# Designs tried in a protein design run: designed miniproteins, single chains. Part 92

Each design is a single chain, and the fold is of that chain. pLDDT is the mean over its residues in the fold that is shown.

## One batch from the design tools (miniprotein)

Design m3408
Fold by ESMFold2-Fast:
Structure m3408 (fold): chain A 70 residues (1-70)
Amino acid sequence: MKEKVEELARELFEEGLKLIENGESFADVMNRIFEKAQELVKSGEVTLEEAREIVRRAYEALKDYLIKKK
């Protein structure tokens, strides 16, 4: 459902943001987000399509944060 996708994308964005603040590279953070999304699919919590949307939203939010931060 849309609400679950938005909530999970926000959670992954916040987790990724903490990792970036701790000095992790953007690529490493995105790999971790992708792995988390795969775990959600394996657990049956989300569909593959929902997981792709979650990763896309988290990616866009993190990219926007980094561009604005400079």
Scores: mean pLDDT 80

Design m3409
Fold by ESMFold2-Fast:
Structure m3409 (fold): chain A 79 residues (1-79)
Amino acid sequence: SALGEALRRQAERLRELAAELAARLPLSPETRALLEEAVRLLEEAARAAEAGDLERALRLAEEADRLFQEAAAAVHALL
């Protein structure tokens, strides 16, 4: 599905970003956990979309976005 493919690409990009941030910045364990959970939720959202459960996919993607915004705020505090 187009949504599943988009969510999978988003998860991969976020995983790459998280790895780069962790390599260059002194991220707290809490911030790393938020980024890891956001990636996990996006991957789960992609699987839900591929299974045709669009409502679940969107809810999981929304939760991932919320966690990413929390992590981004913590990263901005380090800059």
Scores: mean pLDDT 87

Design m3410
Fold by ESMFold2-Fast:
Parts: structure tokens; C-alpha cells; sequence
Structure m3410 (fold): chain A 82 residues (1-82)
């Protein structure tokens, strides 16, 4: 889950993008994937991402919790499309 977002972030950093830009790209890709899903599937993806972000927020900084939430949302959206 987090590893997929990290792999995307590394690929974008290698192409000259910052980590912040890589996370923004992951959010946009997740939004595009969610647009292809049903309303019910979108709700489940958003709930899973929010839960992962909330759990991370108890242990990690706000920035790290945001990264976990973005990664969870992207991964859940990708799995729903598959």
C-alpha cells in the first residue's frame, strides 16, 4: 500500500519532481480512478483511506499521516478498478 505510493514518488523524483509533487500526482491519479468507479465503491475507498490516515496520525507527524492517507486512497482505488 505505502510501498506503491513510495515507488511512484521515487519514479517522479528521478524524473525531477519533488516528493510533494509526487504525492499531488498520486492524489490526482486516485481521483481519476475514483471517477471510473460506482458511488458505493468510491465511498469504500474514501472510508479506507480516511481510516488509514487517522490511524497513522496517532503515531506519525501530520505530513506522514497525509502520505499514508494518499497512498491508501491510491492503492484502494487501483484495487477497486482491477
Amino acid sequence: LLAEAEALARALEAAGASREEALAAAERLADELLATLSEEERARVEAAAAEAGAAAGKVHSEEEAREVEVAARFHAAARAVA
Scores: mean pLDDT 72

Design m3411
Fold by ESMFold2-Fast:
Structure m3411 (fold): chain A 70 residues (1-70)
Amino acid sequence: MSEEEWQKELLERVKKYLEEIKNAKDPFEAEVIGALARIDVGLARAAGIKLSEEVQKYLEEIDKIVKEKR
């Protein structure tokens, strides 16, 4: 996978996680979705992939929703 392909896939995945977490019915489901988003972003960072501003903003919104659903 190229860096550009990884960046595109990461952006699409965090968008999906954001939509899923907005529709999460319980705090446990929200925590799981948040953890998956953080793992995907963490793996990209570990691989040296530059995170876009959009990816960072979506991750911050995901983290905020996790806290609000606790």
Scores: mean pLDDT 80

Design m3412
Fold by ESMFold2-Fast:
Structure m3412 (fold): chain A 78 residues (1-78)
Amino acid sequence: AAAHYRAALDAYLAGDEEAALAHLAKAQAAPAPSRAELLRVRIEAAKRLYKDPRLSEEEKKELEEGIREAEKLLAELE
């Protein structure tokens, strides 16, 4: 998962090469949950944008449909 790549980088910068390699191995061996993580981030971003009072009602409807489709895709992956 993406979290293991970040953990590997942090460990490497701290001088812990053993921990960095362990996290990198886990990131490379992880089953593909990255698509589900990307869909969750997209849903969160769209929900934040939906709260913007400057959006038109039509733009809000398009965001609601986009959120619904992204949640459907996420359900298929989880």
Scores: mean pLDDT 68

Design m3413
Fold by ESMFold2-Fast:
Structure m3413 (fold): chain A 69 residues (1-69)
Amino acid sequence: SLLEQAKQALEQGDYEKAIKLAQEALTEAVNAGDWESAAEAARVLGEALKKNGDFETAEKWYEMADYLS
């Protein structure tokens, strides 16, 4: 899945790839009405953004993940 690929990219330190894959995973989950997967994707996106140095955007995605779960 895109979410699994995003998590793998994050573990490998490829934060740019993790951000892209997490965004795609989030879009797919939202389109499917899968709010649990959407929350996970938003959390992975937040983590990837934080690791990439974008703390302000990361905080917003953590808040969104908490809202969706």
Scores: mean pLDDT 87

Design m3414
Fold by ESMFold2-Fast:
Structure m3414 (fold): chain A 91 residues (1-91)
Amino acid sequence: MVKVETSSSYDYEKNLARGSARVTTEDGKVVEFEVVIDVETRRVVLPVTSPTQEEVEVFGPNLLTDLALQAVLAAQAAREELLKKKAEENK
């Protein structure tokens, strides 16, 4: 069985929100998607990485699509948290 892990974090000083999703297989192979969003400009900081043909064959396109979606959702959650903290501090 594969294990899917998501994480979200923000960097208050750099104004960045980060989301990641990764899969680790039983044999220790890892594929990870990461999204970094500048909270103020709402721009993606990291380039979009397309999966390789070999990764599609190993992990399947559905799993890779789900990982990308989970990474985006995690980044959005981190962004909302950072915006909430900044709004409260800048009263």
Scores: mean pLDDT 70

Design m3415
Fold by ESMFold2-Fast:
Structure m3415 (fold): chain A 61 residues (1-61)
Amino acid sequence: MEEELRRLLLEAGMSEEEAEEVIRLIREGKTDEAERKLARLALTNPELAERAGRLAKEMGM
């Protein structure tokens, strides 16, 4: 799941650093910050953002 989420975030135009930060925020339970970053992604790639958000919720977001 983590690698699949990372791949989706990179495909949607996030940098590797930003993708890693989103994964870290989810693991730390900082859901507000993780959701904020995914919401920004939805402005450019809504379909990929929805898929990424679904995976993030399965990871515990």
Scores: mean pLDDT 77

Design m3416
Fold by ESMFold2-Fast:
Structure m3416 (fold): chain A 66 residues (1-66)
Amino acid sequence: LEELYEKALELIRKAGELLEKKGVSNSQTASRLTALALRAIGAYLDNDKEGLEETVKALEEFIKSL
């Protein structure tokens, strides 16, 4: 679980850096990253490995879409 959470945090950091480089100009993209970050935190706190795995995959897809 900790490894998945650490991976999620790395992906969140990477996504945030990419958005900063591009100059976040729309609230939809910023709010989507925020929602994914909250999902990762919630899944970790709930000890929800499956939810955390899905959130990691969603973060990877989000980054690919940037």
Scores: mean pLDDT 78

Design m3417
Fold by ESMFold2-Fast:
Structure m3417 (fold): chain A 69 residues (1-69)
Amino acid sequence: MLQEQAEALREIADQVAAGKLSEEEAARRLVELGVLTPEQAEALVRSVRESGVPLSDALRTIATHLENR
């Protein structure tokens, strides 16, 4: 369910914010969970590096979008 994926995204975001997961490890887990394709994961990491937005904030935004749909 999308809600379960949203909860997993928040857990990953919290682990990234706490320094327990790297951006690359978080992206890999999102692909394994079926939330993102490998191409989308690469685009997300690139976007985070280019924009300076924390990955944890981006993941929380995606989680909110998933649970509201």
Scores: mean pLDDT 76

Design m3418
Fold by ESMFold2-Fast:
Structure m3418 (fold): chain A 98 residues (1-98)
Amino acid sequence: PTGVLTPKSVSAAAGGTVTVTIVVSGDEPVAGASAALDTDGDGVLDNVGESAAVAAGGTATVTVTAPAAAGTYTLYPLAVGADGAVSLGEPGTLTVTA
């Protein structure tokens, strides 16, 4: 399965929450979807958002908690197959305001 962020750019206050929609596509059964942040810019995902069930039609709604530090973070959609396989979709952006 493949996840796509909608919208691809979101904003939140420092330490606040934002809700993102992930559109999941593929022919395989899907266990769920989530979103992850790269908070230190090293290419390793540091913060994973709440896991959400994928509704009929392939849409999942995920809540992400913004880091306490203001800045721009890369947000990755994740789709989880029924066999536990995880795929990263096209990255988006989370802008955290002070």
Scores: mean pLDDT 70

Design m3419
Fold by ESMFold2-Fast:
Structure m3419 (fold): chain A 76 residues (1-76)
Amino acid sequence: SLQELQEMVDKNIFDDEFFALLRAHIEDSRTLPLVAEAIEFTTDPAHLQRIRDILLASAPSPIRAALIALADKRLE
C-alpha cells in the first residue's frame, strides 16, 4: 500500500520489498513526493539506479522527468 511505502521511506528501508511496492504504485501520482524523498535520502548508488529505472519504465510526465534528472545528478 501507499502507507507501507511511506513507512519504508521514513525508516530508510530500500530493500526488494520497497522496490516491488514502488513498481506496483509508481503510476499513482501520490507516490511522487515519496520518490523525491527516497532520491534525497538514499546513499546507495544501486538503490538510486533502481529508483531511476522504475521512473523510466513509468508513464512520462513533467514531474517524473524532473525526478529522473534529480536521480541522474546524484549518480554523477
Scores: mean pLDDT 83

Design m3420
Fold by ESMFold2-Fast:
Structure m3420 (fold): chain A 55 residues (1-55)
Amino acid sequence: SVEELEKEIREMAERLNTREARLLLDLLQHESKGLSEEEKKKMAEAVLKTLRELA
């Protein structure tokens, strides 16, 4: 679910504790406003992939 993806993203961003990870989390929270559930899922998956590359 989108909620489970968002939780994983928050936990990963906190573990990384970098400026880039915080910026991606902020971008996800801001851009998810007004998106459909499908678009939110795609964006969350993209953010998670980027965070994994920063780890």
Scores: mean pLDDT 78

Design m3421
Fold by ESMFold2-Fast:
Formats: C-alpha cells, structure tokens, sequence
Structure m3421 (fold): chain A 55 residues (1-55)
C-alpha cells in the first residue's frame, strides 16, 4: 500500500492521466477512496463541491 502510494505520486508527477477505474485497479489500497470520490462527484456534484470546496 505504501509502495502503491509512491507509484501514484510518480504517475501524477509525470503528468500521466488515469481514470478512477484504472487507479482502483493499480492501487487497490486506494480503491474505496477513489470510487467514493468519483461516485459522489458524478451523482451529487453539488454535494461534492459543498464537502470538498477546499480541494
């Protein structure tokens, strides 16, 4: 899981673009967080902004 996090940082720093589905497959330790984040954004964009306006 720690190695998965480092791998994710590497991809972001390289300017790679990955979908939430791809990220969940590559980094299973982050799967729940990624899926919940994507789900909330798609189903309730107003609630997403309300909760994560600081992000």
Amino acid sequence: SEEDIEKLKQLVEEGKKITADEAAKLFPSLKDTIERYKKLKEENPEEFEKRYALL
Scores: mean pLDDT 60

Design m3422
Fold by ESMFold2-Fast:
Structure m3422 (fold): chain A 64 residues (1-64)
Amino acid sequence: MTAYEYAFLGELYLKQGKYEEALEYAEKALELDPNNKKAWEVLAKVYEKLKKYEKAKEYKEKAK
């Protein structure tokens, strides 16, 4: 799988409320491409759902 495919899977799991799987696939996307904005967006949204707002803010900055 490509970084793009992993980031897309992360987004799909996030939409389903499967936050552990969303984190796993977003992290795999970033291992392949640390500049993958979609993967950073997925991480930010997951941490926001977990109410870890400080981490969510850091990852939102990375997604720019």
Scores: mean pLDDT 83

Design m3423
Fold by ESMFold2-Fast:
Structure m3423 (fold): chain A 63 residues (1-63)
Amino acid sequence: SMLEALELAAQAIKAAREGDLETAKELAVRAASVADPATARFIARELERAGLLELAKLVREVA
């Protein structure tokens, strides 16, 4: 679902900002797995804008 994917993506960004990259990666993968292709693309772009390039790559690989 879109809302669930966006919530997971927000949590991934928060975890990354707190330095918890392992949790951030897990949450990003979960966000991608429940997202439709359009939502996954949006999430990947937002992660790129935040400077989280590895998380953006993971989202694209899962979607």
Scores: mean pLDDT 87

Design m3424
Fold by ESMFold2-Fast:
Structure m3424 (fold): chain A 57 residues (1-57)
Amino acid sequence: MSPEEVAEEARRLAEELGASPAGVANAAFIARDMAEKGYSKEEALEAARRAALASRA
């Protein structure tokens, strides 16, 4: 899966979790950055999920 595909999945996940538009963008950015650095899809999406949830707090 490409970094861009991971970012798209993270964006969708953040939207599903009710993140703000800024939170969605941040989650996608984190997931893309992690995927580019060689982290697994699972780790990238977990980080994105945590960021999305934090944006709601």
Scores: mean pLDDT 82

Design m3425
Fold by ESMFold2-Fast:
Structure m3425 (fold): chain A 61 residues (1-61)
Amino acid sequence: RAAVEERLREVVEQLARLSSDPELVRQIAEKINEARAALEAGDYARAQELLDEARRLAEEA
């Protein structure tokens, strides 16, 4: 859990640096919201996958 929460913070910080593509920002935000829902449901594997996707998109922007 703690590791996934730290990854979530990292992705949010990367998102704060993005401003060039509002649609990309929206997609990343959607994945973050889905990851939070997965964490609340106790599905850490799903949350990890969603955060990894969001992080990859944020780094490519």
Scores: mean pLDDT 74

Design m3427
Fold by ESMFold2-Fast:
Structure m3427 (fold): chain A 62 residues (1-62)
Amino acid sequence: MKKLARATEHIPRSGPDDLELRKGDLVEVLEEVDEKTVLARNLATGEIGLVPKSYLEILEEL
């Protein structure tokens, strides 16, 4: 994993490219898209999508 992070809040999908997260979900951060947004995979569901960085707590880095 490039980075392991945890969702700090429940984030419902608001658009087709967005990742839905439950509070406490573990995600793999794949890419930083911009200042506020990352591309991540939800490790519980396998889904990939965009997540606001402010809702993620980084647990582990490369």
Scores: mean pLDDT 78

Design m3428
Fold by ESMFold2-Fast:
Structure m3428 (fold): chain A 76 residues (1-76)
Amino acid sequence: IEEAEKELKSLPEGVKKALEALEMLERAEVHSESPLAEEFKKKAEEILKKSKKEDIEKAKELFEERKEELRKVLEE
């Protein structure tokens, strides 16, 4: 969603990185046949391990609301 992208740019850097990591995990799941799937998963896990718990929780809530829409875009 285009309006959601505008709000995402205003988020704290930690939340943005955690959200990007969650999107990488979803992309790896949708494109499991891709050579990049394992790289996305590994990078996402490393980012999440370095992220603060509060940033991860906030990013996860935002991601879950947009997960279905992201999955459709990444699949097609």
Scores: mean pLDDT 70

Design m3429
Fold by ESMFold2-Fast:
Structure m3429 (fold): chain A 67 residues (1-67)
Amino acid sequence: MEEEERRRKLLEEAEKIRQQYDDVASFLRENAKKADERTRKAYESAAELARQIGDKRVETLRKEAEA
């Protein structure tokens, strides 16, 4: 039971982190639409980086939940 609770909490944290980084990526993409071409590319790159960091964090938490 305690181990199931621990796994559940880690998975909830993973979903929360995923949502947070998705929100950051969306915010950056919205700013990209309003920016000059050079700045737009920078925002798009930052959005992709945010998603990659978020995915890595989520993967780490999911692996911890399985351990």
Scores: mean pLDDT 81

Design m3430
Fold by ESMFold2-Fast:
Structure m3430 (fold): chain A 69 residues (1-69)
Amino acid sequence: MAEEERSRQALKDTLRILLLSLGVPEEEADKIIEEMDFDELVKRINELSKKFAPQAEGGRAGARALAAA
């Protein structure tokens, strides 16, 4: 029982970490995640994972650009 809820929670945690890595504030990340269904969580994680797939050591200009604002 609640196995699907645990799986969904793991997806939410994963997506939250990815959003935080992109510079999204925890509060905004939580709101985005709370509005998503299981299917949307999976799709969003896949899209964000592709952004990190070619991860290059040495940092990202995008992170600094967000901090500059």
Scores: mean pLDDT 68

Design m3431
Fold by ESMFold2-Fast:
Structure m3431 (fold): chain A 58 residues (1-58)
Amino acid sequence: SPLDELQALVEERDRLVQELQRGLAAGTLSPEELERLVARILELQDRIAALQREIDAL
């Protein structure tokens, strides 16, 4: 269902945010890894917003 898809996207975003925060705190992220994580988080956030809008329109 759209709600289950939204939950899965939110969980993936939250996982990547935790990975980003942990990596930044530890100083272990390369510039390339940092850019990849940020880009993926932003992509997921856009998809979450779009799916929330679709659910609200039902």
Scores: mean pLDDT 87

Design m3432
Fold by ESMFold2-Fast:
Structure m3432 (fold): chain A 67 residues (1-67)
Amino acid sequence: SEEELREEARKLALEYAEQLKALIESKGGTATVEQLDEDTYRVKASTSLGDFELDVKAEDFLKGLKA
């Protein structure tokens, strides 16, 4: 169902944000994961190459699961 796909997309978004944090930390950077809403996680990172901020959205994963 669409509801099941949406729940799966939310889980994938969180997992992706956590994996990105772990990857940044493994390379000597620092990162935080913040939940902005039910469908959005924000990754804030600080590295030797600079700082960046990326929003990870369940909607993007949901589109992939429906394709």
Scores: mean pLDDT 85

Design m3433
Fold by ESMFold2-Fast:
Structure m3433 (fold): chain A 85 residues (1-85)
Amino acid sequence: MLEKVKELAEEAAKAAIEYVKAKLAGDKKAAEEAEKKIKELEEEIKKLLKELEKDPEKLKEAIEIVQKEIAKAAEEVAKIEAEAA
């Protein structure tokens, strides 16, 4: 379970980075595909987190995994956007 949460969070992070790169490149189709993938991955992560509500300790670990991946992706996105500006 936790490993799957990490894998989905990492995939969502990669999709977010691809989305930003596609927007900067003016590739509307690539940006739309990346946005769709992000939404699908977010829905899967939410479902797994709901299943983990029965185990508060594992839920806490899963939330920490998601937060760490979001923070890493946000930092990389911020650097890409700053360099593009």
Scores: mean pLDDT 81

Design m3434
Fold by ESMFold2-Fast:
Structure m3434 (fold): chain A 69 residues (1-69)
Amino acid sequence: LDELVDKLREALSPYADEMSLEARKYVKKAIDALLDGNIEEAIKYLKEAAKLSSEEAKKVLEEIIKELE
């Protein structure tokens, strides 16, 4: 799970300044859920973040969601 959190942070780092506060809140909730082992909640929050993100950041989030499913 820590590797997935690190991958998510690194992959989204180039888009951090472009992401809205709402999208960043959902990413943080997803990370917190992953650290708690709650994969179902993490997927839910990542899907919400993807809806609020640019096309490039959305693709990154969708790839991570696919790895968790």
Scores: mean pLDDT 78

Design m3435
Fold by ESMFold2-Fast:
Structure m3435 (fold): chain A 56 residues (1-56)
Amino acid sequence: SFDLSKLAEIAEKLAETLRKLGAEEQAEVARRAYDLAKQGNYEEAKKLLESLGIKV
């Protein structure tokens, strides 16, 4: 089972990793997913993460 409360943590760590790899555009998408998850908008956050190839 997937815990939706972890979406913010997943998005934040993904954004950090992508930025370190120089994938700035993808890092910005992950940052937006983090912001949405912190707002409780898990559906839109999940959709953005899936656009990056993350299955949640």
Scores: mean pLDDT 80

Design m3436
Fold by ESMFold2-Fast:
Structure m3436 (fold): chain A 73 residues (1-73)
Amino acid sequence: SNELKRRLTILQFRKLALKTEIDLLRRQLEKAKEAGDEEKAKELEERIKELEKELKELEKEIKELEEEIKKSE
């Protein structure tokens, strides 16, 4: 169905946005470590871990939706 494919597209855009945010935070983490800012590095590591968990959940949702679309074709 067109609705499932539209939902998949939205989730794929969210996945891309989340990956981009994680990549930006990883670059900030490298800079914080180079500067010796241990407090900022810890905060960034915790935020990255949280977003990676969200990404894993989103990837699971995408996979389940892709299987549902495949069954409806």
Scores: mean pLDDT 87

Design m3437
Fold by ESMFold2-Fast:
Structure m3437 (fold): chain A 67 residues (1-67)
Amino acid sequence: EPQGAPESDEVIEFPPPEELTDETIEELARRFRQLLVDSGKVTEEEAERLARELRESLRSAVELARR
C-alpha cells in the first residue's frame, strides 16, 4: 500500500561516527538493503545500489570525524 503517513523519522539507528566500526557499517548497510527488499518497493539491484551508497557515506563520515 503505497500511501501512508510521511516517515521522515530514523528507521535505522545510526550511531555517532566515532562509534562506527567496519562491522557496524556492514551491518547497517545489510539491514538497510534487507528492509528495501522486504518492502517490495525496489528491486534487489536497486536495494544493493542504495546500500552501497549508504556504506560509502558512513565510511566517509567516520573518516572525517576521526581526523
Scores: mean pLDDT 70

Design m3438
Fold by ESMFold2-Fast:
Structure m3438 (fold): chain A 111 residues (1-111)
Amino acid sequence: SLEEKAVELVKQLFRDLARAAGATAEIEVLSAEVLSDDKVKVRFRATLTAPGVPPGTLDAEVIVEKDENGNLVIAELRFTRVDDAAWALLGAAPDVPAILQRYAPKERQEP
């Protein structure tokens, strides 16, 4: 279903973000709401775990959309809560902006 594909895309994004930070991510889906045939709102909590540091948690809201080619992309990503440990892990990772661009609509990708 569109909801299942949107949730899987969000989980893949946060696994990639965690990996860039030298961490692993556990994702709890809080809600998935179909807004239209081409748009899903996903709310989730992520727990980031890395060796030698405290686990970090964040809450986020994501709008997943189908692009003109039928591919699912992250149209909007909003962090609604980020603790200090999660912020430190993600902020230390230089590849985070590049990973976010990989999931963004093509017209918003930097050259």
Scores: mean pLDDT 78

Design m3439
Fold by ESMFold2-Fast:
Structure m3439 (fold): chain A 60 residues (1-60)
Amino acid sequence: MDAAEALKEARELFNKLSEKQQKEALERISKELAEKKIYDPQEVAETSLEVLKKFIKENL
């Protein structure tokens, strides 16, 4: 998946969440990126999508 496609899917999923869930999802994404030291835009997009999908599966 290219970065643009991953970002589009992540944005669509994110926009379906409540404001509280959006805040929690962003916190988890930020933590995962920091812990794994991911800074490449492609990997950031893909990791953000994966973390968001996991968050939705666990909380919805």
Scores: mean pLDDT 78

Design m3440
Fold by ESMFold2-Fast:
Structure m3440 (fold): chain A 62 residues (1-62)
Amino acid sequence: GPKEERLVEELVRRFGISREAARRILELIRERGFSVRSSTISRETGISQETAHRAILFLKSQ
């Protein structure tokens, strides 16, 4: 939906990640909540664990 599309574009702009990685992060958080580990996101998207951690913190603030 429009909120999800906005979050995808924000993640791409803020963290320099692909739209595919941004969508996968949102999917993982929707499925597992904010307890999802940065290491899991990093493994599934190919982004760094540091970037995954910062993306989680950003999404928690929304």
Scores: mean pLDDT 87

Design m3441
Fold by ESMFold2-Fast:
Structure m3441 (fold): chain A 64 residues (1-64)
Amino acid sequence: DKELIEKAEEYKKKGDEAFEKGDLQKAIEYYKKGALYAGRIEDEKKRQELLAELGKNLAKAKAA
């Protein structure tokens, strides 16, 4: 799980950086990659927390 959590957080951070720079397509791409890693986390609570955060950020990027 540690590797999956680290990858999900890494892509979330990259998505956040792309969003701040106005690159919405890159932000969406990174958030989707983060969600793929987060969805594979075996710890249900950590999986749900990261998927919820990534889902909110993805929705924000799509709405912008």
Scores: mean pLDDT 84

Design m3442
Fold by ESMFold2-Fast:
Structure m3442 (fold): chain A 114 residues (1-114)
Amino acid sequence: SMEEQIEEGKEKIGILLDTAVNGSKEEGIAAAQAAAKLAENGLKGGIAASHEYAKKLAEAFKEVAAEQLEKLPEHKEKIEKALEKGGEAKTFEEVEKEAKELEETLLEAVEELS
């Protein structure tokens, strides 16, 4: 179901964001890239399926990002904004743009924590 897919996505993004913040530099880089790809694929799937699904998925990802990145307020704000814009996107190109912003912001956070 849509709810089950959102919860699965939420669990997966949570693990990846935790690894990006608390893992080794190498693990954090891989996790940041995987998190961005998960968000990109999920939001693209959401747009293809329904606007409501894309919005709910983005909201779920924002909740997890807010929790996992609480100690990194600047990166948290940029990631939350990218997820919000991705959830509101009307095209796959716009989702890719916001996923790239999310990836770059997470990679910056990993570098600062290393």
Scores: mean pLDDT 85

Design m3443
Fold by ESMFold2-Fast:
Structure m3443 (fold): chain A 118 residues (1-118)
Amino acid sequence: LIFDGKYEEAIKELEEQLKKDPNNAEAWLALGEAYLKLGEYEKALEYFEKALSIEPNAYAYLKLGEVYLKMGEYEKAIAYYEKALAIDPHNIEALKNLAKAYEKLGKYEEAEKYLKLA
């Protein structure tokens, strides 16, 4: 969780893009990813949720799940990965992360089932 000048510059550029086009879902996703990499999970959640409010997509659900997984909120992470799989049932990243969340809850049989599906 190390902040560096590259993320700071990227954030500023994305914020300027969003001032011109607040409906740019990809820019909101990129901003969420930058804050996730900085370990600012609450801001990452806000920006991924903003992207979803513009256009529901499997990637945004995956990233919300990843944020909750990093926050230790495993049941919420599972719910978002299941939403991602409802859009893209063969998403390998969603299946692997769902398995990881189940492992963190001690549900090893469920984790193994999703890992085999990936």
Scores: mean pLDDT 83

Design m3444
Fold by ESMFold2-Fast:
Structure m3444 (fold): chain A 79 residues (1-79)
Amino acid sequence: ADAALADARAAGAAAAEAEARLAAGDRRAAAALAGAMIATIGAGLQAALAGVPAEEIAAAARAGGSERAAEAARRAAAR
């Protein structure tokens, strides 16, 4: 459970950084965002297997700074 929450928060932070770079015109950050979203989906699936509520995983990703990652984590955890 703790590992999935830590992974979701880290993925949310990576997604937020990539989103900020894309907003600033750094199109090369698209690959970084894709990687962060894949990590977010993985954390959500791990959470589902561990019985962690989807809302809690989404909150961890949001704490990292990305609403996109929060939604992806919620969707993945809810199956």
Scores: mean pLDDT 81

Design m3445
Fold by ESMFold2-Fast:
Structure m3445 (fold): chain A 50 residues (1-50)
Amino acid sequence: DKEKLERLRELYRELTGEEVPEEATMEEIIKEIEEKAGYSRSEIYDRINA
C-alpha cells in the first residue's frame, strides 16, 4: 500500500507538475490523474505496478 501510494504520488507530480496534498488518499490521487491526464484507472494501476 505505501509503496504503491508513493509511486502514485510520483506519477501525479510527473503528469501534473503539482505536489500531491499531504492528506490525499490513493483513491483521490487516482481520480485526479484520470481527470487531468485522461488516464483510465487500469492504466494508472498498470504504471504503478510495472
Scores: mean pLDDT 77

